# Ledger of designs, part 15: designed miniproteins, single chains, continued (4)

Each design is a single chain, and the fold is of that chain. pLDDT is the mean over its residues in the fold that is shown.

## One batch from the design tools (miniprotein)

Design m12495
Fold by ESMFold2-Fast:
Structure m12495 (fold): chain A 88 residues (1-88)
Amino acid sequence: TVLEEAKERIAELLLKGAEISPEYREELLEIAERVLEAKTIEELQEEANEGIAVLMRAAEKDPSKRSELVTLALELGKTMLEAKKALS
């Protein structure tokens, strides 16, 4: 389903963020777990928003990883927008 595809994609992006940012690894892994547990698009949106916030915070703290982390946050946001449009 669109929801399951979005959950897998968002979890994948958060896992990549966890590999790039060891300081935020535990927080990103926890959010990824909640993403996979989401039963509605609204629940997924809440977890996606938190994931984006953590990725952007990590990007702010480490300039050397900023481009990679910002790209993940943007891809996560894009995945969420596409899923919402498909379910409209």
Scores: mean pLDDT 88

Design m12496
Fold by ESMFold2-Fast:
Structure m12496 (fold): chain A 84 residues (1-84)
Amino acid sequence: MDDLVQQARDYATQGMNLISQGNYRQAGDYFDRAADLYQQVVDQGQTQYRRSLGHMYRSAGRAYRMGGDDDRADRYFRRSRRYD
């Protein structure tokens, strides 16, 4: 479980670095991978990570919006609302 949280944090950090480089669509992919790892942790009973999961979906949505992919961004913003 701790390994999944660390991997999620590593993907989120790489996503933030990609935003700084202007690689917005790839940043969205990295935030999506971080969200998938947090989802696995939440599904295994660590519900304290639901907020982190929601933040990753919102970050992916923002990254895809910045990259010009409005349809993909809207899907991630809808997912983020489920997790607050």
Scores: mean pLDDT 87

Design m12497
Fold by ESMFold2-Fast:
Structure m12497 (fold): chain A 91 residues (1-91)
Amino acid sequence: SGVRTETAKAGDVEAVKTVNPDGSVTIRVLENGEPIAGLVGEEKGDTVRGRLSVRPGALEKVEQALKALGYEIVERRPIGPGEYEVTLRKK
């Protein structure tokens, strides 16, 4: 199977990235095992573009978890309360 999973932890926050063979991506962010954010998008090379849903007050923790996965948020556009269109780049 071409499904890839990568997990990274920063303190009490954990990110779980799943990439499907078609390039579709999900990233789940958990704090102490509880989901605080999710991203659905597509991976092309070192870039992930998609929609990020974040619980109120959790954005900084989500950024820490994504950084632990090796990603930086290079673009973030609000589309609603706790909802963003994002571009991530792997470093």
Scores: mean pLDDT 85

Design m12498
Fold by ESMFold2-Fast:
Structure m12498 (fold): chain A 87 residues (1-87)
Amino acid sequence: SMEEEKRRELLEKAYEIGLEIVDQARAAGLTPEQLQKIVDAVRKIMEKVRELVEQGKFEEAERIINELKSIDPTDVEKILELAEKYL
């Protein structure tokens, strides 16, 4: 269905953005500790997006995806703040 396609599209977009952030953070020469914090935070944000998509809350999921996309991939503090917001 169109709803199933929308779920797939949002999850694919979210994972792509998450992977891009981690890749850019690795390339930026962050410490292993900072990289681990980013990986953990991105994972938590992706889990929240998946939860919202499963609940049919597509607009809320898309807002989180767009918020994550707007953050500088090397801004560890901003990424951690976003993850904490959705605990």
Scores: mean pLDDT 82

Design m12499
Fold by ESMFold2-Fast:
Structure m12499 (fold): chain A 65 residues (1-65)
Amino acid sequence: GDEYAAAVAIAAGGGEKLSPEELKEILERILSDPEQRAAAREVAAAFDRVVRERGERLLKLIREL
């Protein structure tokens, strides 16, 4: 749903346009719903595959959230 698109935007670097507080609120909403949590895992897996050569540190931060 919309939360999946938000997670994709965050993973793709859209988070730089958002404040840390806004990012946290979006992530908490995604993780509060079991179905959205599954979507967030898919986004994390896709991000890992696409950005491995560029964003290893960022992937570690995302996995800690």
Scores: mean pLDDT 57

Design m12500
Fold by ESMFold2-Fast:
Structure m12500 (fold): chain A 94 residues (1-94)
Amino acid sequence: SRLENLEEGVRHVRRAIEAAKAGDFEAAREHIEKAKEYLLKAVKEEDQKEVEKEFEEALEILDEMEENGVTEEKLKELGDKLSNAVTIAVKSLD
């Protein structure tokens, strides 16, 4: 089930980025929270805080995008934080 949790987490990360690109910040936030829940279930306890930090920073970037508008630069920053969380989760499975 750790692999299934990782796969669901990645699926929600992709949907979060799609929603953010569309300016649907409520949907983006919902998918980020679901991705966080799934990835925390996929990782070892020792790696949970690092994953949580990447998601906290991703939500801060999303809030900035909601206030200041969607830019390619902010989408890249959001994508980088969500990608970091996935990378931590993948390494945690090893």
Scores: mean pLDDT 89

Design m12501
Fold by ESMFold2-Fast:
Structure m12501 (fold): chain A 80 residues (1-80)
Amino acid sequence: SKIEEIVEKVREAVETIKKNNFDSYVITEQNVEIYETLRKAGFSPSQAGLVLKKVIDGLKNGKSIEEIVEEVRELVEKYS
């Protein structure tokens, strides 16, 4: 359940960023929300930072929402 909540939050964030044409303020706001969600879930700053880096790198490399979400799921499951 906790893993699914984090994964769904990332999916929503990536969808929001894409719908807003990669607006820098939207990216910043969504990155903060992802990081805070991970920290609240008990992930360390380093672990949360690595998950966030996966999202940022995926967006920069033009990966689909599903590709980004799957890579995040793998890391979140590994750290849980």
Scores: mean pLDDT 86

Design m12502
Fold by ESMFold2-Fast:
Structure m12502 (fold): chain A 96 residues (1-96)
Amino acid sequence: MEEKKVYKAELIIKADFKTEEQREKLIEEIKEVAKEAGVKKVNITELEDGSIRVELEADTEEVVEQAVVNIAKLAAKRGAKVEVVSAPELVVLKAP
């Protein structure tokens, strides 16, 4: 069977959030910039240390790379640190 290829990236965003509202706003902005870049799937997980894990998936490397750049710029603007856990890379998905 044919296998579908997608590009995936994973980021950890660490910030000193003074309020839950600031954290929620950043999460919303991350989703927005990823969607605008054309990302197909965005998964955001809050970690025990208050960091935010962001997983991105798209059909092209260029889209994922653009989303990573946009998210990094957004996080820096909010005073957050971004760690790229997994750079944009080709992933082969199993057929359904």
Scores: mean pLDDT 74

Design m12503
Fold by ESMFold2-Fast:
Structure m12503 (fold): chain A 92 residues (1-92)
Amino acid sequence: SMEAEKAAIAAEEAKLANNDATAKEVYEVAEKRYELEMKMAAANPDKVTEEQIKQAELELEALKKAAEEEPEADKETFVERAEEIYKELKAK
């Protein structure tokens, strides 16, 4: 069920928040969150706009690129690099 999937992802996110994590680990959980959000959007299309979906896709792409560059980077370095890439992608 989506409820069980949501609870499992929330538990993984909580572990990352309370422990040291690499860019790769943070990205893998973010990808699972994105997949869940897309399933929820498909179930409730009236509540999610195409613009919101497009923004979520760009955010995930930025996280993916940052994790591919330095998979062992700490959370702060990873987030800063992902934000830089996101701004570049959004400017296109």
Scores: mean pLDDT 82

Design m12504
Fold by ESMFold2-Fast:
Structure m12504 (fold): chain A 65 residues (1-65)
Amino acid sequence: MREELIRKLREMRERGTSNFDIAEWMDEQGVDARTLERIARELGWSDDDIATLMLAYAVIRTIRR
């Protein structure tokens, strides 16, 4: 499961998928913020890119309530 999430995040980034679309998909899969951050770090994302993704994830969770 974790490896599938890592693969999907890599594919989405390679395709230029928006942080909001990535965040929405990850939330739909039940991926929590901590797991998402760890996966992005394992893929070598910069701290700035991770921060932007986590902000998008927080916004998506707020909208979906």
Scores: mean pLDDT 81

Design m12505
Fold by ESMFold2-Fast:
Structure m12505 (fold): chain A 75 residues (1-75)
Amino acid sequence: MKSLEKEIEYSVLLVKASVDLVVYTKQGDEEGKKKSQDEIDIYQTASDEAVKKSAEEGEKAYEEEKKKREEEEKK
């Protein structure tokens, strides 16, 4: 849930890297293009990892909340 803010941050960084790729392509800067491509790959991997982490944290929180609610209903 709080990991969602990190996901949004990585999405913004991905957009920035994509814009840089377009700018370097227009300028004919092959080194800049390669660097922007590498950054896209890094942020894509980090984003995928953040999504996985959010899912695992959400599953743990869901299991704990479900347990507490079922125990409260039994009382």
Scores: mean pLDDT 76

Design m12506
Fold by ESMFold2-Fast:
Structure m12506 (fold): chain A 100 residues (1-100)
Amino acid sequence: MADIEAVELAWQAAANPEKAGELTRRALEIDPSAVRDAVLATALSGNVEAGKAIAEAVQGDPEARALMLEAARSILETFKKNKMGEETVKTAEEIARAAA
């Protein structure tokens, strides 16, 4: 698991779509592995706008983008297998698509 401060910023990003990009960038500056927490929290929120914002936040960082794509694909497969809600699945799909 990532640094706790980075994880807290990732959780805040999921709750604040308008600030999701900024909060995600700050989390990644502390601990790049927090990208997995940002993807999971945002997908569970079902907020597609926040999903787009966190994917946009990593566009300038190939390493962070690769980590986000890997996390989003893994989370999406788990969500589909466990029959998670439509908005949760759709948010994970959008993050994976935008990070690719």
Scores: mean pLDDT 80

Design m12507
Fold by ESMFold2-Fast:
Structure m12507 (fold): chain A 89 residues (1-89)
Amino acid sequence: MVYRIVVTAKGIKPEDAEKIMEEVKKLAESRGLKVLDVRARVIGDTLTITVVFEGTLKQAVELAKEIEKLLRDKYGAEVISVTVVRLPE
């Protein structure tokens, strides 16, 4: 199954977007996930990070929680929304 995770958070500097994208990619890869796409975008101080990968719903939920922890604990960000969507073929 293919899943898309979208996380939106406030309090992120634009210069941290690429670093966050790399850390999220490493998190997914360390869990053995086949990452299809990782994108990060900052508008003002609001980050939107999108991860597309092949896996299970359980893996999607676990990865989303790890991304939330990373943003809160390491970057001091306020997580606004987390969306997990199964993509149809």
Scores: mean pLDDT 84

Design m12508
Fold by ESMFold2-Fast:
Structure m12508 (fold): chain A 95 residues (1-95)
Amino acid sequence: MMEEAIERLEEALAEEDPEKMMSLVLATAYELQDRGARSEAERRALEVLVATATRLSRIRREAQANGWSEEELTRRMREEVAEALRELRELREEA
């Protein structure tokens, strides 16, 4: 599951469409939640994914409220996904 979650975040990071990027992060979180966390590392990974999805939703709302360009929105969301990916990779190394 950890390797699959990392691969999905790498796919999200390559997306140019913010809607698709958010959908990939949410799908990854739901899949890990549905399968159940089998280790402390997977439980922390789920927490990271849920927190990231929440932050992406907030960024999306702020972008609409403040008239951000699609490019700026995508850039800001990509920064959050990159941080999540870094955290998941560290959790994989600890496992």
Scores: mean pLDDT 83

Design m12509
Fold by ESMFold2-Fast:
Structure m12509 (fold): chain A 80 residues (1-80)
Amino acid sequence: GAMLTLEKVQAVVSAFPRVPLHIVLNFLAKEYGLPELPKPRSREEAAELIERFAQGLVDAGKASEEEAREIERFLLSLLD
């Protein structure tokens, strides 16, 4: 299957600016065969969820380690 890139994550997030981030991430998780992510109850839980998503991509072979870290950095910036 296709690899998930930072460019694709940015495009999907930009297409759904009013959708909660965890729903957008679960859409991508389903497409790339990753486990479902729970709804975060705090900003700290949202950050942990983003880290789990990025690590899940590496573990599933759906992103390189470098690409996953860039995706993680981008997603964490959305919490600011």
Scores: mean pLDDT 85

Design m12510
Fold by ESMFold2-Fast:
Structure m12510 (fold): chain A 95 residues (1-95)
Amino acid sequence: DELVRAAQDLIRNTDRLIAAIEAGSPEIEQAAQDTIQSAFRLIELLDRAGLHDEADRLAELTSRLSLAVLRGDREEARRTAQEIRELAREILARL
């Protein structure tokens, strides 16, 4: 299932991003980009499945993450990544 795989990919990427931020790793930028890309993939699949409310919620969080990363706001990026991970887990549980 493409939607299940996309949700699992997003969870993995958010876990990696959170770990990178907490460790002060040089991979934060790459982990953030991977997270944003997997989020956009899940948004596309959610919209096609008619799950528009979940797609909108994820899009808002993804925009917030992008802005936090652009500003170097690691605390906001970490909190937003945790919210994205929780939403992705919620979506996966309903599939």
Scores: mean pLDDT 90

Design m12511
Fold by ESMFold2-Fast:
Structure m12511 (fold): chain A 94 residues (1-94)
Amino acid sequence: HMEVETKGSVEEQLKQAGIAAARGAYLGVKVTVKSPVIEEISEPELFRTPTGELLAIVRIKDKKTGNEYVLAFRIHPESGEAELISFTKIRRKE
């Protein structure tokens, strides 16, 4: 069981939560995120690329703005570290 408290700006806290969720999914451990700015964190989607890289996709919704974000991570299998490779803000209204 892993508990993570986020700190800093909204963007920093979203990245911290995404990293923890991605790592937890890879390691098979339950992650609890304590954050004043995070409303929801999706179950991370793990998949392997044709080149053999392991990726994790996490969707996070923030409480302050209601914006949804898609964070993509590369998992380093030796360390279990999650490296942020993409950070995308989703706007529900075009």
Scores: mean pLDDT 80

Design m12512
Fold by ESMFold2-Fast:
Structure m12512 (fold): chain A 86 residues (1-86)
Amino acid sequence: MDLKALGEQYFEKGKEALEKGDYETAIEYFKKAVHYDSSWEELEPVLVLIELERYDEALAKLKTLTNVPEDLKEALEKLLKGLIEK
């Protein structure tokens, strides 16, 4: 199986969970997406900050990343803003 295709599949599932307001499921799918697609390794520190519930720091770190797809950054910014405001 193509690991990048599997990573993209988990990313899409994460976005779907985010749209449903299921932030816990969205985070788990985004972790799997990063695990299967090594091109997203720069996202690992952001996911660690999310696991530690440091959402403001995770959002700030995410904005500094240059090697992360724009659609993934947008989805994670929406997730983090939702978690900060709830």
Scores: mean pLDDT 75

Design m12513
Fold by ESMFold2-Fast:
Structure m12513 (fold): chain A 68 residues (1-68)
Amino acid sequence: MMTDQEIEDLIERYRRFLSSVLSEEEVKKAEEELKKVLDQKRKQGWTKEQVIGALDETLARILGEHRA
């Protein structure tokens, strides 16, 4: 299962990326939402790899919209 540190590291990675495309307020909102989702998934017994896969799918959809 993911540690608190692993969750923080994932949030930091996504925050840096989101900060390049979103405003500070939007980044804070997304960061809080991501924290909630990651905590839920960890408690449900999801592995780091499973969580990363789910986030990558979501990010790919967002990136697809921004690039297209």
Scores: mean pLDDT 71

Design m12514
Fold by ESMFold2-Fast:
Structure m12514 (fold): chain A 86 residues (1-86)
Amino acid sequence: SHEAEQVALQTMAEIAALLRAAGYSDEQINEAVRLVGEALRRIFEGEDPEEVLAELERRLSRFVDPALLARIVALMRETIARLRAL
């Protein structure tokens, strides 16, 4: 739905802002946002959120600091809960 797309875009923008504030490069931010967008799409298409989030965490852990990664995962869980309420 349009509302689900807007929530996903807002989450991607928030994650991009967190990474930018932490000093990540545009290339790293773009890759993280791409992976987040793919994860949200897969969850919307009916894949298990826990499996998708575990894969996202593994991929992001390659270049994202553990503390910031935990914040991103928490934000993703909040986003999934919001989408399920729609």
Scores: mean pLDDT 88

Design m12515
Fold by ESMFold2-Fast:
Structure m12515 (fold): chain A 83 residues (1-83)
Amino acid sequence: SKHVEKPLEHIDKAEKFLQEGKYEESRKHLEEALKHAIQAVRDGDLEGAMEALTRIKQLYEMLGDSALVELVKNLLEIVKKKM
């Protein structure tokens, strides 16, 4: 899916920046990944959205962004309920 490809690309960049200690750049790519994952949900690509949101959640956990972790957890529960 087009929406799966886009969030996964941004997630890979976020992981790389996190490994380099570039937390602000990592967050910018996670924000873009989240936008594309939300669009995938709207377009009915629930499996692609689930994969992307799961990885986005893990990276926000590593960054310590607890509010964004909670937001992504809520989105994951909504996606699961629609599957």
Scores: mean pLDDT 84

Design m12516
Fold by ESMFold2-Fast:
Structure m12516 (fold): chain A 93 residues (1-93)
Amino acid sequence: VNELVEAIEAVLSLGPDGKLSPEQAELVAEEIAKLGADLEKCKAAFRRCLKYSPDGKLTKNQLLAAVLLIMRETGLTYAQIAEALRRAAERLA
């Protein structure tokens, strides 16, 4: 859990106002999908959370919610998602 929280914070630090943009959320979904997850399911989880954001960007809690939805649908572990988020942060830097 701590690794996942640190990876989420690393990705958010590269986003506007400490939030994740829709374009950055797509990059995160792509990195998670490289772990063998369905890309469209990953993208759908982020789109679902983005709909609840008044500024169209994901907060830390919304990004965590999207990740937990993906984990439930795919069976990926906290460590696997944290690694995908770190790879996404490298692409965004």
Scores: mean pLDDT 80

Design m12517
Fold by ESMFold2-Fast:
Structure m12517 (fold): chain A 97 residues (1-97)
Amino acid sequence: MDERIKRAKELTDRLIEALDAGDNVTQARVVKEIEDLYNELTGGGSIDPFLLSGEVRSRSTIEASTLNATLLAATGSGVMTTHPSLAEALLSQPLPG
């Protein structure tokens, strides 16, 4: 449980480092691992926007939302994260991998 959150933060940090370095290979690997992790948290590959962006603040939904929000911020430069409907749409769709 707690170990998965720690792993998620580590992977997110590595993604930001890869973005700063412009390393597409590392970005692709980290994105895939992050996507695998939050898909595991949400039930294996199908992310429900009502579950992740809803009012329910369960451990799994918060973890998955945090991962998606952080990944979106890293890839979208924060523009997408400022729009609630776009964030919700992204939470309901897996990132390209």
Scores: mean pLDDT 51

Design m12518
Fold by ESMFold2-Fast:
Structure m12518 (fold): chain A 76 residues (1-76)
Amino acid sequence: MPVTLTLDIPAPGITDEQIEAAVQAARDTLEEQGVEVLDVTGEKVGDVLRLTITTKEKPTPEQLHAAAVAAQKAIE
């Protein structure tokens, strides 16, 4: 059953290119771990990058943590 999850990452002054990099990093990391990713979007909400991730099956907490870490590194 498809699920939609939200990850909020502190990102003051983030650019559109950094948002795209974070979206790609999160997608690639989840797919590398065998998660079927249906959609990933990124939005700047004040000083926060909000990633909205839709997957075919619910990812594990470990898979989500890896995606969050990858997205954070992509915007540094």
Scores: mean pLDDT 84

Design m12519
Fold by ESMFold2-Fast:
Structure m12519 (fold): chain A 107 residues (1-107)
Amino acid sequence: MSEETIRRIQEFVERLRKVWSDEDVATLEGLLLELDDDALLRAIDILERHMDTVSPETAIRALGLLATFHHGGISLEQLAAALEADPGLPPELRAALVALAREMAAK
């Protein structure tokens, strides 16, 4: 993991701690660390734009699906369907996460 990635995680986590519980922050951080550096940085950028509109539970669930996809546990179609079925996810956040998953699959 690069120094830039570590710094970006620290900044994001400190921002989350102001509005989320320490337990939820630790869970989200653990899921982020399951991704590669590029996907992790993209996921942080996406989540930051939507933190005022999503609950911790919804964000953790969505990132958990993305991590499962990264490890080959679900297909892109299954990921997209699960995100689409989540009533807590704004359409813009769903689209951004599906786009990230497609980018991850293209590498």
Scores: mean pLDDT 82

Design m12520
Fold by ESMFold2-Fast:
Structure m12520 (fold): chain A 77 residues (1-77)
Amino acid sequence: DLKEKALKIFENMLKNPIIIKSPPPGVTQEEASLRLSYEIALGLLRIYAYVNGKTDELPEVEELLEKKLEEELKKLE
C-alpha cells in the first residue's frame, strides 16, 4: 500500500527532523526542515512507485502528503 508507506516515511522524518542551520530568508528552521522532509518523502515515494509499477496510486498519495504538510505547517503558526 503506497499510501501507508507514504505516511510511514513522513512520520519517520517528523520524528527525526533535519536540522537546517541556514534556512532561506523569511523561513524558520522548523518550516525549512518540514518542507525538506516533504520533498524527500515525495521523491522516495515517486521512485518506489516507478520501480514497483504503482504510478497510478501517486496522485492520491501526493495529495495526502500535501495535506499532511499543510496540517504540520499550520501548527507552526
Scores: mean pLDDT 80

Design m12521
Fold by ESMFold2-Fast:
Structure m12521 (fold): chain A 81 residues (1-81)
Amino acid sequence: GMMKNLEQLEKAIKLAKEKGDEELAKLLEKAREYLEKAMAEKDPMEKEILLGLAGIYVGVARLLAKKQGDEETAAELEKIG
């Protein structure tokens, strides 16, 4: 559910910040922003668009983590649906 995805995003953001990966943290903070907007959205179509945007940022962050050899952050991001 969205609350579990938010919890996983917050864990990934914390890991990125602890490792000093400012670019990864910024991408994940954008994903969290869109997910929070989706959770507050009442229009089903707009909600799906916001969830899609959150998913794009999670996907890019996952690729960046893998490129950097950060398997721990990549694994946490794979838990996000």
Scores: mean pLDDT 84

Design m12522
Fold by ESMFold2-Fast:
Structure m12522 (fold): chain A 57 residues (1-57)
Amino acid sequence: SLEERAERALEDLRANPTEVVKRVAAKDLGLSLEEVDTILSDRERGLALLLERYRQF
């Protein structure tokens, strides 16, 4: 499901929050680095942002 995908992506980001990983995630998800930092610092907001992006088909 989209929710499972978002949770998995968040878990992967939080496991390896390096500069390179953040840059790759930003490019892959079409997000700014500031948005990726939000995903890392606030689990609930991060999950909502990821879910919103994955909802866009």
Scores: mean pLDDT 77

Design m12523
Fold by ESMFold2-Fast:
Structure m12523 (fold): chain A 65 residues (1-65)
Amino acid sequence: GSEALRELARKLMEELVAGLKKLAADNGATVEIERVDENTVVVTITLGDKVITTVLSLDTILEGL
């Protein structure tokens, strides 16, 4: 892929993390971010007794583009 596509994917990943933090805060949830490596982030959202874990990968984002 082009370098522009990789930059877009990284920006989208950061925007997704920021968006999840905002949505969680608006709903009274707690967000924990774990950076596994430069291409992989684990997002854990806790709302009361509910826990949602989402894995964000640069590779997955690039495949979606």
Scores: mean pLDDT 77

Design m12524
Fold by ESMFold2-Fast:
Structure m12524 (fold): chain A 95 residues (1-95)
Amino acid sequence: MKKKLKVYAILYARTEEEKEELRKQLEEQVKKLEERLKTEVELEIVEVDSPEELAEAVKEALEKGYDFIYILAADTSPEVVEELEEALKKLLESL
């Protein structure tokens, strides 16, 4: 059996500059994960710009059986955090 970790990364950002910053953070996190677990990572990256798209991406990752789901958000303002929490809550209630 292949002992590869399947990682699904969701980047929540509204601008290309924010997306580039999140991609750099993701590369750092994946490298640390590979070094810590001493295993190969298969990485799929999805870029979303709305809470609804974020919820759909999380659902797809869960349905496809990824080992790890990373969610990286460029905007951590209270309004955006509340919208993301509501989207995730609705997703969990639909499972």
Scores: mean pLDDT 74

Design m12525
Fold by ESMFold2-Fast:
Structure m12525 (fold): chain A 86 residues (1-86)
Amino acid sequence: ALSPEQQREMAEKLRAQARELEARREEAVAALQAANPSLSRAEAEEAVARVVELALEAAEALAAGDVEEARRLLAEMEALLRAAAA
C-alpha cells in the first residue's frame, strides 16, 4: 500500500505531468497521430484532453487518500492510451 507521503508525492507528480501535457498539447497530439495514423486530429485532441482530465482526477483522489479511486482512474487512463496507440 502507498504511504500518505508517497500518495502526496504521486499526486504532485501527476499534477505536474498534466500541466506539462496541457502546455505541450500540440506536440502530444502530433505524437499520438504519428504513433497511430488512423486517429483523426479531433480524436487525438480528445484523447490528450481526457488523459489530462484523468491525471488531475487521480491526483485529487490520491491527495484525498482514495487510493482505490486513483487506481481506477489510472487504469482508465492506461486503457485510453493503449487504445489511442493501437
Scores: mean pLDDT 81

Design m12526
Fold by ESMFold2-Fast:
Structure m12526 (fold): chain A 84 residues (1-84)
Amino acid sequence: FEEFQKRAKEIRERLKEALKEAGYEVPDDATLRDLVNTLFKIYKEDPEKAEEIARKAGLKNFKESYELAQKHPLFKEEESVAKK
């Protein structure tokens, strides 16, 4: 559990920086959930750009960031963005 919190914090900080480097505005107090939701919006408009941002954050691909978000039940509504 503590290992998960440390990893989530590291990914959150890297993802926040990657989004800022790509020219997106994100709050400094944004949670991992907020950052992944921002990636979902980018993915709907430009999936290749979302993949680049995820990779810069140290994630293998967009799917890894998505799987991290899916650990919370409230993300189920965004689970199938490709389904529509």
Scores: mean pLDDT 66

Design m12527
Fold by ESMFold2-Fast:
Structure m12527 (fold): chain A 80 residues (1-80)
Amino acid sequence: SAEDEMIKVVQETLSKTTDPEVRARLQELIEEMKGKSPQEMLQIFSRFVDEAVARRAPGEELTQLLQARHRIEQILRESE
């Protein structure tokens, strides 16, 4: 399902993250996204990315999050 594919993208992002605080936040994000529609999951993830941009997250973290958002957007488009 699109929901399962979106969760997998966030889990893959978590697996590439070494910062314990960011890992904890991504784990919380995964739990928030579970049981939501694909559109709601994209909205939740996009808010998380926008917050990372606003706090001027490190370039590597920001690149990973933006790539993950692009993949989630592709999954949503392909499921419609």
Scores: mean pLDDT 84

Design m12528
Fold by ESMFold2-Fast:
Structure m12528 (fold): chain A 100 residues (1-100)
Amino acid sequence: KEQALEALERAIEVLEEIIEELEESDPETAKKFRKVLEGYKRLKEELEKETDPARIRTLVGLAAGELRELSEELKEKGYEEHAKKLEEIARELRRIMDEL
């Protein structure tokens, strides 16, 4: 659980960095990512309060899936470095889920 919370916090930080960079060059994508960021902050709060191992695994899996989708969107738009960072965090969350 703590490893998942730490990985999710890093995902939030990366999303905030991406949003800041995109605000000038691609404000529409920045707006979309801001909504995703709010979803991730909510997911982190849910995960912090959750004690059921099955529910924890489900929440971690959802986070990993969303990051993978975002990584693909960024790659398609040419933001390969940001896409790689999100893909690495998604793989880490998937590994953590498998250990839960």
Scores: mean pLDDT 78

